# Designs tried in a protein design run: designed miniproteins, single chains, continued (4). Part 33

Each design is a single chain, and the fold is of that chain. pLDDT is the mean over its residues in the fold that is shown.

## One batch from the design tools (miniprotein)

Design m13194
Fold by ESMFold2-Fast:
Structure m13194 (fold): chain A 97 residues (1-97)
Amino acid sequence: MEEEFKKLLEEIDKLISAIKAGDVDTALREINEVIRESDKAAEKIKDPELRRRFALTTIGHVLRIIGALLDGNYEEAIRDAEGLKSEVEKFKKEVEK
């Protein structure tokens, strides 16, 4: 569980770095890795309601980041990615109780 959340946070940091560099192709690849690691983290959440909230929160942020990137709004994409990181850190704390 901790290793899955750690990997997810590492991929979010890579995504933020790619967006700051203006590398949309790398950012889109990192979004794919964020989705993959989010699925792995969700699978480790035993509480079905907490798992559902985590999945909905993470996919919501991912869709906003994709939309911002496609619109060329890198500032909004960075803000949404940082928001995703904050939410993932909160879910990690909730899972740890």
Scores: mean pLDDT 86

Design m13195
Fold by ESMFold2-Fast:
Structure m13195 (fold): chain A 75 residues (1-75)
Amino acid sequence: SLREEIERALSKLEEAIKNGDIDAVKQAMEELLRLAAKAYRSGDPEDIQLAREALKKVEEAAKKYNILITLQLEP
């Protein structure tokens, strides 16, 4: 399910941050951005809420590692 995909991608991001693996952090961030866009398109309130939390984690990781990201999210 989309929820399980977002939760797995969040776990990958957290593990990458813990290990200091910048390439893995970037890949997890990109996957979370893609999944968040999909969640917003689903219209499911639970998926949208999880996507908002995921985007917050992506923003925190971007600030921590000074990573420039482009948001490809349609509102």
Scores: mean pLDDT 77

Design m13196
Fold by ESMFold2-Fast:
Structure m13196 (fold): chain A 81 residues (1-81)
Amino acid sequence: SLLELTEELVAKVRAIQEQLAATSDPEARRQLRVEQLRLLIEHIDRMEEYLKSKDEAAYENMKETFEQQRARLEARLAELG
């Protein structure tokens, strides 16, 4: 379900935020930010796949938003690498 996907993402993001709060090492912080961005991209992929299979109309309405969000996250990921 969409709720289950969202709850899974929230839990994973919280774990990364706790690790970020626990470390001052710049390289460790950079790696955690990369991990967070990859999780957000993966979530978009999972949401898109869910909608394609369950709600074609919602997918058609959201596909441009998914592409824009993915592009922004990929640009941020490239900036960190």
Scores: mean pLDDT 86

Design m13197
Fold by ESMFold2-Fast:
Structure m13197 (fold): chain A 89 residues (1-89)
Amino acid sequence: SEERLRAEIAAAFLDMLVALAERSGVPFTPEEVEIAKRLAEEVIRHGDPETLRRVAEAFRRMAELAKQHGQEEIAQSLEEIADRVEAAL
């Protein structure tokens, strides 16, 4: 379905955001976190179990990067999103 395809595209964007964050070494912006949240919502609603697991892992990686930059509130928010994605399994 188109909804399933949108969830897969959202997951791919999240993978790209993680890769760029890891490569750039710069802290997350609030705007980037809000984009990631919206992408996660699409995956929660329409993603299959494999996509849900992959996206949860991506958010765990983002949370670890945020912790390395001292962004404790952002890290906590990202971990909460990962928990919600896993709960959708």
Scores: mean pLDDT 84

Design m13198
Fold by ESMFold2-Fast:
Structure m13198 (fold): chain A 60 residues (1-60)
Amino acid sequence: TDKVRQMLFKAAKSTLESGFDKESTKKAVRSAAKTLGAEVSDEEIDKIVEKAEKEVKEKK
């Protein structure tokens, strides 16, 4: 059911892994959401990026 959120989460992880900061990652996720035609709030984008950042940090 949350396919769009899962895709945005993967995009956030990839952007962070590429060395971009949190603010740049939020912009990338917003652009991805718009490309997918998805109605995702800024608050939801922030939560997705926060979870992605936590996972990237916790992986090592």
Scores: mean pLDDT 77

Design m13199
Fold by ESMFold2-Fast:
Structure m13199 (fold): chain A 55 residues (1-55)
Amino acid sequence: MTPEEAAEIAKEKALEMGGSERAAELARQLALTMGATTEKEAYNAAVAGLSLAGE
């Protein structure tokens, strides 16, 4: 998948895990920054986004 597609998946995963809109946006930005192209990398970005948001 493209980094943009992975970023959207990271955002969706962060929200599915009960994350805030802030955590979701951080997850999206992390996925783009790391050049995520796999579902696993998108999931890692979602978890990192929640962690950075303090959630």
Scores: mean pLDDT 83

Design m13200
Fold by ESMFold2-Fast:
Structure m13200 (fold): chain A 78 residues (1-78)
Amino acid sequence: SMEEKSREAAEEARRRGEELVRRAEELGDPETAEAVRELTEEAVRAAEAGDLAKAAAYETAAALIAIGAEEDVRLGFA
């Protein structure tokens, strides 16, 4: 059902977002942690509203920000 897919998508978005926040916090990057947290909240809200495409877009944005921050640390820019 749509409700079941929405619930599952929201749960997965929260779980993935929490992992990205934890990684950013471990890198000592509170700005990235906050940005990922905000995007994760938007993804969860979109999923709960049944807008799975919007939820996926917010999750992708959170992942790209997290990856960019990890690369900046690895390359010595942060």
Scores: mean pLDDT 85

Design m13201
Fold by ESMFold2-Fast:
Structure m13201 (fold): chain A 60 residues (1-60)
Amino acid sequence: AMDEELEAAVRAGDVDRVIEILKKNPEAVRRLMEALSRHPVDPETVRRILEALGGELDAD
């Protein structure tokens, strides 16, 4: 399921996979926040996810 895939991507630090899921479902941002709460990750990983998301939005 999407939630399981998102959590797996977050745990693996797979930023590209996270962004791909968010592109298909913008509501997945809430699920991303939940996954980050369940799986404490390094602040650097969180920064990379947010930076990639911002860059993707700018790319149109």
Scores: mean pLDDT 69

Design m13202
Fold by ESMFold2-Fast:
Structure m13202 (fold): chain A 57 residues (1-57)
Amino acid sequence: SELEEEWRRRAREAVERLSGEIDVGMLFMKASSLSLEDEEEGKKELEEALRKEEEIK
């Protein structure tokens, strides 16, 4: 869905921006490795990763 594509795109940018200084990179990698059936869990992981990225600014 569009929402999933946006979350994945922003998570990638967050990882690049932070150079993996925080758990954002790990959360993104974990979410990306989830199966289609666990897709909703991946979205939550990515959302938290993006939230932490914003917090660190």
Scores: mean pLDDT 61

Design m13203
Fold by ESMFold2-Fast:
Structure m13203 (fold): chain A 62 residues (1-62)
Amino acid sequence: PVEMEAQLLGLPRERAREAARLALELLKQGHSKEEIVEALVALGVPREVAERIAEAALKYHS
């Protein structure tokens, strides 16, 4: 669980913060969850992490 969590959340803190900020900006611009996930993946974020970030953005800032 701890190792799997490290693999799923293995972005450096700075990169994770930037990804979260980008997801929020895209959400404010009217992009869908799927579009946000694809944008994060295109920037090198693992898909599983990108999905979690997109879900958090939609849940708390939609």
Scores: mean pLDDT 69

Design m13204
Fold by ESMFold2-Fast:
Structure m13204 (fold): chain A 85 residues (1-85)
Amino acid sequence: SAAKEKKLEELAKRGQEELERFRAALEAGDGEAAREAAERLAELTKEALILEGVLDEEEAEREKREAIEALENMSPEELLARLRE
């Protein structure tokens, strides 16, 4: 549907913006801003996967939680090192 296509385009655009914020925060050494951008990326990814029918709502929420938990278990230094490789 046109509404679904428009929503996917909006989610993709916002995802690109948050990815650029994530990169900028990492380059600046701002681990807190990087985590905030990563959390927003995880939420946008969840919404897109549900909307595309790839995952149901429970599966998408579980994967989002697992992604955030993995990020919380990494130091800002580990996150920066991983993205610089």
Scores: mean pLDDT 77

Design m13205
Fold by ESMFold2-Fast:
Structure m13205 (fold): chain A 56 residues (1-56)
Amino acid sequence: GKAEKAGAAAATLIASGRNEEAVRVLQAAGLDRETAERLVAAGPEAAGKGAIALLG
């Protein structure tokens, strides 16, 4: 669904060093900035799992 797609996109961006874009993808999907920044800082797996847990 939308949560899985947002998490996967954010994980790909983090793996590419594009952390600010990953934060924006998670915010566009419905997360607040502080939550999105924490997930991105924790890495690709945390961004993927966290997006699903919080959005879907």
Scores: mean pLDDT 84

Design m13206
Fold by ESMFold2-Fast:
Formats: structure tokens, sequence, C-alpha cells
Structure m13206 (fold): chain A 63 residues (1-63)
């Protein structure tokens, strides 16, 4: 069982990862507007990986 402090840390880390993923999605959108589709796909993939990592942290905080 995780302590309240450990759960809070996991939640804060998850939030930080989501914020970073949102930033990458905005950067990818700018790249798409410039026609840099391959670079945009790379950032979109990184953003998805960060969202998945954040979800795992939130799931761990519920245990």
Amino acid sequence: MLSKEEKRELILRGIALKLRAIGLEFEAELLRKKGKLEEAKELEKEARELYEEAEKLFEEAEK
C-alpha cells in the first residue's frame, strides 16, 4: 500500500507528463501547418507515450 505522500507524488508526476504531452501536440500541429508531416508524427508518437506513462502513474496511485 502506498502512503498519501507517495500517491501525491505519482499524481503530480502524471500531471507533469500530461502537460509535456500537450506541449508536444501543439508543436506537432505547428509542424503540420509547415508541411513537416514526418516530424509532426514523431512528436505525436512521443506525446502518446507520455500520456500512456501518465495513465500508468495514475493507476499506480489508486493501488
Scores: mean pLDDT 85

Design m13207
Fold by ESMFold2-Fast:
Structure m13207 (fold): chain A 84 residues (1-84)
Amino acid sequence: SELEELIKEKKEKLLEELKEIIDELTKNASKEEIEELKKLIEEALAYYEKQLAEAKSEEERLIAEAMVEAARELIKKLEEILEK
């Protein structure tokens, strides 16, 4: 579908941009600051998981699913940074 293709393209572009921002933000950040950022993204993940569960349309489901996937990838990126 046109909407599915648009969401996929926008998600992929946004994820690359957000990963670059995370690299810059964490370059001189303390462990505590990185953990605080991770908590904020985990709260966003919980919000979008709820939106996905409550989705009443294909559009709502696709958007929520994309946001859940994006949040999980960002959390993984932050966990990798914390392990260094």
Scores: mean pLDDT 82

Design m13208
Fold by ESMFold2-Fast:
Structure m13208 (fold): chain A 111 residues (1-111)
Amino acid sequence: MDVEGVARALVEYARENGLGAEVLTYPLLHASDEEIREAAELLLKGEPPPEEKRGLYQGIQNVILAVARYLSGDRNPSDEDIRRAAELLVKTPREVRREIARRFEELYSEP
């Protein structure tokens, strides 16, 4: 996964949607591969996440949408773009997801 490109896409997505950095950094640091898959399926079905995991799953869904927009170049990614983004996130090692999170926070905090 392109760390710099994805980090910049996350900054743009967060600013456009009025999201705090923690909404995207937390899922990048802490989401399991199973949680990423489950959050993607709920997003594709248009179903809300369960209450006890809602914040985490909504955070994961926002990361997936930002990655899907980056990979497709489309502001409104298709279901296939969303599936591809989720699959790519699952295939991305945890250390690389942490690099993305750190670079995103650095860029988001630029004056």
Scores: mean pLDDT 87

Design m13209
Fold by ESMFold2-Fast:
Structure m13209 (fold): chain A 71 residues (1-71)
Amino acid sequence: SLDELLEEIRRILREGGASEEEVEEIIRAIKQGDADRVERLLLRLYLEGKISAEQANRLGRLVREALALLS
């Protein structure tokens, strides 16, 4: 379900060290269907060292699945 995907995305982001504000910014962008904004936000977290390459790849897959459910 979408809710389960969004909770898994939140979990991975928090595990990496993203703040609650950063987590909710990404979730809001997903809910708005703004794929470009989600990609920019995830890249920022990766460059800041808040998510690993493995976490970024997994988040990318989960985000694509969530966006597909919103289409």
Scores: mean pLDDT 88

Design m13210
Fold by ESMFold2-Fast:
Structure m13210 (fold): chain A 55 residues (1-55)
Amino acid sequence: MDEEKLAEEAGRLSVEGKTEEAQKLLLDYAKETGDTEKAQELSQKALQIANELLK
């Protein structure tokens, strides 16, 4: 899954109330890439996407 799709999926899961699954996606990305800063950036982007979906 590319970074943009990952952020979208995490955002969607958050809107559905599946916050643990959303966090797992980001944690798995961090483990796979070793880039925790990028995982945090994607988490912020997912939150923005979730906020937009709630409008």
Scores: mean pLDDT 78

Design m13211
Fold by ESMFold2-Fast:
Structure m13211 (fold): chain A 87 residues (1-87)
Amino acid sequence: MSKEQLEAEIAGAFAIMAASLGNVKAAERYVDELAKLLKESKDPEVQELIRRTLENVAEILRKRAEEADGPLAEKYRKLAEHVESLL
C-alpha cells in the first residue's frame, strides 16, 4: 500500500463515518482532503478509490437531507452537491 492509498483510505473512512453520523463540518473537512488527494495523485487506483468514496459520501448526505428538516437538511444537500461537483 502506498502512502497516497493509505491517506485516501483513512480520509475516506472518516468522511463516510462523519457523513453517517451527521457531522457536516467533519464530513466537509475529510471531503476537502479527498478532493486534494484526487487532484494531486497520479495513481489511477487511488483516483478510483477516492471517486467511489465520494459517491458513497454524496449518497449518505442525500439520505440525511431527506430525513432532516430546515437548515440542517440544506447543509446536507449543499455538501452533497459540492461532493458531486468533484466527480
Scores: mean pLDDT 86

Design m13212
Fold by ESMFold2-Fast:
Structure m13212 (fold): chain A 82 residues (1-82)
Amino acid sequence: AATLEEVKKGLEEKFGLKIPKDATAEELEEKLIELKAEEEGLSKEIVELVKKAREAYKKGKEEEAAKLGEEVEKLVEERKKK
């Protein structure tokens, strides 16, 4: 886990991205997921599943979030052939 400022710094330094100073934690999390998906060669479908899992977890649907997270792990493993 990283602080909001550490995430901003990492995105700016690693990806050369200009992050707005007033960006919310949610906006940074979405941008980080998108950039990580591109870096790892993940599909947009995997990014969407990660976003759904996080939203389900925030709404207290832990069982639904866990199932979505498990599906993401399987898709990542299949695409990376690990």
Scores: mean pLDDT 63

Design m13213
Fold by ESMFold2-Fast:
Structure m13213 (fold): chain A 70 residues (1-70)
Amino acid sequence: HMNEKLIEEAEKYKKEGIEAFAQGDYDTALEYFNKAEELVSKADPKDPRAQKLLESIKQMIELAKKRKAA
C-alpha cells in the first residue's frame, strides 16, 4: 500500500519536472525531480520499479544541471 503510493507520487513529480524541463525552466524542473527522488528513495529499494524510476530521475537531474550551466 505505502510503497505503491510513494512510487505513484514520485512518478507525478517526475512528470511535472519533465514539463518544466520542456519549457526551459530548469530550476523548477530540478525542484520537481528532487521531490520525486525523495519520495522514491522511501520506497522498497528491492522493487525493480522503484530502482528504475530512481535511476531515471537521477539522469534527469544531471541533464537539467547541464542545461542550466550551458
Scores: mean pLDDT 86

Design m13214
Fold by ESMFold2-Fast:
Structure m13214 (fold): chain A 70 residues (1-70)
Amino acid sequence: SLGLKELEKKAEEGKKLVEKGIEENDEKKIKEGLEILRELLELAKQAGDTEMAKKLEELIKEAEEKVKKK
């Protein structure tokens, strides 16, 4: 499966996409970023990367709230 370095790069991509979507109030970008982050969250949990999993969970929750508010 995805290596730790690849997981970190994908998390950065997903995070940036979510942040851009939130900034632009762009639901499509937020959803795309969320899908990436959710997939990576599962991978982080499987890898035992507790810190990465926690960061991903927080990003997902924040983005979910933004989707509701728009």
Scores: mean pLDDT 76

Design m13215
Fold by ESMFold2-Fast:
Structure m13215 (fold): chain A 53 residues (1-53)
Amino acid sequence: MEEDKKILEENIERIKKSLEDNPTLPAGLRQRFEDLIERAKKGYEELIKKEKE
């Protein structure tokens, strides 16, 4: 569980860094990555909340 959280955070960071390192990415592709990051963060927060219950 803790390991999954760490892996997820690292994956999010890698995606963010890829976006920063590749400013020439097509707008559609950039939006897809941003959407993935938002979904991952939302799922992550939901997981933490439900687990505390």
Scores: mean pLDDT 73

Design m13216
Fold by ESMFold2-Fast:
Structure m13216 (fold): chain A 61 residues (1-61)
Amino acid sequence: MDEEEYQRAVKLLIDLGVPESEAPRLAELALATYQRLKEAGVDFPGLLERIARLLANERLA
């Protein structure tokens, strides 16, 4: 796991309004999804941020 990407995902989720108690779990899910997509050849600037935003929105909805 890329620890820098993990910390970035946690911070993004907290900035989007996810509670600090839940942000680590959602960040792990976001990174797992991001890694899977990169392995499938899907990678673009902001992909991790987009995944994090989608997870935060689903959590708050």
Scores: mean pLDDT 77

Design m13217
Fold by ESMFold2-Fast:
Structure m13217 (fold): chain A 67 residues (1-67)
Amino acid sequence: TALEYLTLGAVYYRLGNLEKAKEYFEKAIKENPELAVAWRLLGDVYEELGKKEEAKKYREKAKELEK
């Protein structure tokens, strides 16, 4: 489920495995594209990867979904 992918992504993010964190957050969004927290966490991963413009876009998407 989307929540299972979200949980796995968060675990990998805490372990410093940004590649796996990104993979699982993207899977969570594919299952539930309205899951604002997944977009926000994906933005955090992109920021850690140095992709600040992509991180901004994902944060903006999360804010849109929270309204």
Scores: mean pLDDT 86

Design m13218
Fold by ESMFold2-Fast:
Structure m13218 (fold): chain A 100 residues (1-100)
Amino acid sequence: SDREEWLRLLDRLEEQLEELEKKLEEAEKLIEAGDLEAAEKKLEELEFELEELRGILDILRGLMKVIKFDDPEVQKKLEELEKKLDELKKKIEELKEKLK
């Protein structure tokens, strides 16, 4: 089913996003420990990985719109991932600002 294929793809992207969330928590712990250089490197790595994931989500959103794939569970999952990604991006920006 097209739905099952899309959901499997989005589940893999969710797993990648969850790994980025864990790395962000590690960066926060490094800041609290005073390891600012290690924190900065981790935040730069995270920013790069997050931009790559954002690009993938943007392509998927565009593709769904073009093919008029309008499955409510798939749309909801994609919207949830897009929201989480935007929240992570904002948090990375805030932490990078605090390191100045």
Scores: mean pLDDT 86

Design m13219
Fold by ESMFold2-Fast:
Structure m13219 (fold): chain A 88 residues (1-88)
Amino acid sequence: AAEADRLLLAGSRAFAAGDYATARELFERAAALAEGERRAVALTGAGQAAFALGDYAEAREYYEAALAVDPTLEDARENLAAAEAKLA
């Protein structure tokens, strides 16, 4: 949907600007409106924003949710391993 794509773009821009808290919120909203691959991308973005905030447990949850939607998502698997390493 156009709304989910708008939120994905806004989240990416907030992330690029270093506003990780806003990026996480926008990516969560995009994930709620999206399905399939688009939802997995939004969840991965939310995880990356949470990781940048130091919220490694939350980042892990987002990456696990993204992989539940799309298990072939290479970036999410690599990012999940990075988040788990921070929690060990």
Scores: mean pLDDT 88

Design m13220
Fold by ESMFold2-Fast:
Structure m13220 (fold): chain A 58 residues (1-58)
Amino acid sequence: MSAKELLEAADFARKLLTDENLSEEEAKQRVMEEFGLSEKEADQALTLAKMRIIQEKL
């Protein structure tokens, strides 16, 4: 996965978690479907999305 793909997937996951109030598992599945990512790559995108959510609250 390229850095650009990771950032795009993370932004998509962040929107699913914050705007659509999806669970982490649901957001992970949507990221895998949208970007064609493996489960491991989707976990990385979700981790980055969660870190960004925390940073925005600081």
Scores: mean pLDDT 79

Design m13221
Fold by ESMFold2-Fast:
Structure m13221 (fold): chain A 60 residues (1-60)
Amino acid sequence: MLTPEEQKAVDLYLKAVEEARKGNFKAAAELIKQADEVLSKLTPEEREKARRYAQEKIRA
């Protein structure tokens, strides 16, 4: 379903959520920045797809 680049962006985002849950907001912000760098290489459609997938993973 996801390309390797989309999967990498999702993994970085999920790692950022884990860091935020631990109270490591600076580490979470750095991971979000890295995820955004990967996402900037994708089309708008691919970026939205990756965001939706990450949101679903966070919910369950």
Scores: mean pLDDT 77

Design m13222
Fold by ESMFold2-Fast:
Structure m13222 (fold): chain A 73 residues (1-73)
Amino acid sequence: SMAEIEEEAPYVLYLAAATSAEKHGDYEEAAEYYEKALEVAPEEEKPEILKRLAETLEKAGDLEKAKEYREKA
């Protein structure tokens, strides 16, 4: 059951949305969802999300922003 649909979306829902967008080649939209996931994620999960965000930004063509997030992972 998705017990949090009436509250702020948990980071896992943002990750699912980002992954779906990536699968369809919508890398800019995927990066936006990864950024939202970073805002609400536990600290221990942030390095993995930062890595995925950096890879997604590279695919979207935002190489400067991708480098910044990769260096923080």
Scores: mean pLDDT 77

Design m13223
Fold by ESMFold2-Fast:
Structure m13223 (fold): chain A 88 residues (1-88)
Amino acid sequence: SRARSLVLRAVGAAIRAIGEMLDGDEKGAVEALEEVIRAGREAAEAGDLETAREILELAIKVAENAIKEGFEGARPVLERARELLEEL
């Protein structure tokens, strides 16, 4: 299903974000987090609010962990994910 494909894409991007954080690549981590948010937006635009919520909650969790590890560049991504989740 489209929902399953979006979730798999979001999870893959989240795994990539974590990998980039472990490598110390803040830019790569932020770009991967933006891909998680894009998947969440696509789910919301398709009217799948449950899938959108799950994906955006994943983005929030990964972005919060990035900030705790010192990747301050993840903060705008965290704020965007929170705003999108509140709009669902």
Scores: mean pLDDT 88

Design m13224
Fold by ESMFold2-Fast:
Structure m13224 (fold): chain A 94 residues (1-94)
Amino acid sequence: SSSQQQQLQQQIDQLRTYMTQGVTLRNDISVAMQEGDIQTAQSLRQQFSSITSQTRGIVDTLRSSGNPDDQTRSDQYMSLVDDMNQSIDQQMQS
């Protein structure tokens, strides 16, 4: 339906926004860690964790409905977010 299509588009737009924010946060965390600004890095990490949770919610919705292209794209975004989380965790433990 048009209502379902509108909801799907809003979710995809939000996913794109979270991806952009996630990449920025990952890079900012890397910079903060390199500069020894642990407090800023921890704050940014919490923001990234929030975005990860929101992204998972959208991905779960898209996997349950939508078209195969949207499902594939959402899975790719989730994979990238998971890779970023692992990278951040390794950097913050070192």
Scores: mean pLDDT 82

Design m13225
Fold by ESMFold2-Fast:
Structure m13225 (fold): chain A 65 residues (1-65)
Amino acid sequence: EEELRELMDRLAELRRQYIAQGKTDLAAGLSAVIARQDPETLRRVLEAAEKGEESLEKEVKRILA
C-alpha cells in the first residue's frame, strides 16, 4: 500500500500540473488511471511521464483502451 500511495500522489501532482496548463483531456485520462489504483499500471504511466507528454498520452491511451 505504501508504494501505491506514493504512485498515486505523484500522478495526482502531474494531473494538477496538466490542469493548470489547460491540458484537460490528458488530466482526465490521468484521473481514470489513478482511479484504477493498480500499482503496475501507475508505475508504467509514471515511467512514460518521465519521457515526456507524448509518451504519457500514448501510455494512458493504451491502458484505457
Scores: mean pLDDT 80

Design m13226
Fold by ESMFold2-Fast:
Structure m13226 (fold): chain A 60 residues (1-60)
Amino acid sequence: MKKIDDEEIERALLLMHAALLVKTAGLSPEEAAKYVRDLGKKNGFSEEVIEEAEKFAREL
């Protein structure tokens, strides 16, 4: 069993936030994408994870 990498945890957190912002808070996908990008940068998440989460948010 592979250890869960920090990147996988970071990705899961940003994807969860994106979904909650769009579905629960009523933000647009674009607003949610900006939010998760800022959140990832402030917490020192990898650029690759931030880009994936931003793309996911825009597709919601």
Scores: mean pLDDT 77

Design m13227
Fold by ESMFold2-Fast:
Structure m13227 (fold): chain A 107 residues (1-107)
Amino acid sequence: SARAAAHALADRVAAGLRAAGSETIVVHVGDEHLDPAVLERTIAEVAARAEEAIARVGEAGTHVVLGAAPSDAAHVAVAEEIRAALEERARRAGVARLRVTIVSPEA
């Protein structure tokens, strides 16, 4: 329920961003991301997709949305790790500010 609500909120936020003309990548944070190998593959995949989107539409036109349930501390920690890793990879690639939003229903 809380995970489903967080994922549904991420999809709704992403739909609004896409309707406004943004290239938006959505990640539903789940138990699979508690595996470090799956987490690193997810970060690499999302980083590559974000780099391609930035090349097409620019930094201002690119957004990453991460859905994590606020009641699940492990999923919130993983979402923050994904955000930090994506922002660091973007910085090293010369991107001043990649827009990464973690969405959670308010408790």
Scores: mean pLDDT 84

Design m13228
Fold by ESMFold2-Fast:
Structure m13228 (fold): chain A 79 residues (1-79)
Amino acid sequence: MAEELLKKAEEYFKKAVEAKAAGDYKTAAEYLKKAKEYLLKFIDELKPEIGEEKAEEIKAKAEEYFDKEIAELEEKAKA
C-alpha cells in the first residue's frame, strides 16, 4: 500500500536526521538511502493517479535532492 511506503520513507528520514544530529554521518547516509528507496517506490505507486510524466518529474527531483545529501554525508563520514 502506497501509504505504508511513505510512512517508511518518513521513518527512515527521521532516523537519518537524528543520526546526523549525533554526528553519525555514516548511519545518517544509510538511513537516507533507505528513505530514498521507499520514497521512490511510493511515487511509482502514484503513477496511476498523477500520470507517468508527473511521477518521473517528481522522482528526478527527489533523486537529485537525496543523492546530494547522501554524498555530503558520505564525504563527512570519510573524514
Scores: mean pLDDT 84

Design m13229
Fold by ESMFold2-Fast:
Structure m13229 (fold): chain A 57 residues (1-57)
Amino acid sequence: SLLTPEERRVLELVRQGKTDEEIAKELGISPEEVLQLLAKAMAHLGVGSRERLAEAF
């Protein structure tokens, strides 16, 4: 897998339709850290958007 465990968890929550704030609350991190993990996951999967991230995995 190209994703870290943290990146995979964020991706699962995105696929559930959760907002960045809801993901931050569930994982106990800041919304800024959620955005960083999403950016890393998008880079690892070669996708340029949140919508494509949800479809790519």
Scores: mean pLDDT 79

Design m13230
Fold by ESMFold2-Fast:
Structure m13230 (fold): chain A 89 residues (1-89)
Amino acid sequence: AQDLLEKGEIAYIRGKLEEAIKLYKEAASIEPSGQIYYNLGMALLASGKLEEAAEYFRKAVEMGNVIARRNLAIALKKLGKDEEAEKVE
């Protein structure tokens, strides 16, 4: 899982968003964590997959990733869910 997380981060930095998403999803299926869900949410957000990004940021928050709360609000605002975004920010 950690090796897959690192490979996903490298793919993300290189702009290979689809590869990053695949690697993060594989990492999450082996060993879910707030960090993996946060990174997956970021890659999904960057690729314009806003609904999925919001779902994974929510999972990251549930696992104690406080930073994901801000990005959840951003994804919700982009989806036009401003009232929900204000409640999580």
Scores: mean pLDDT 82

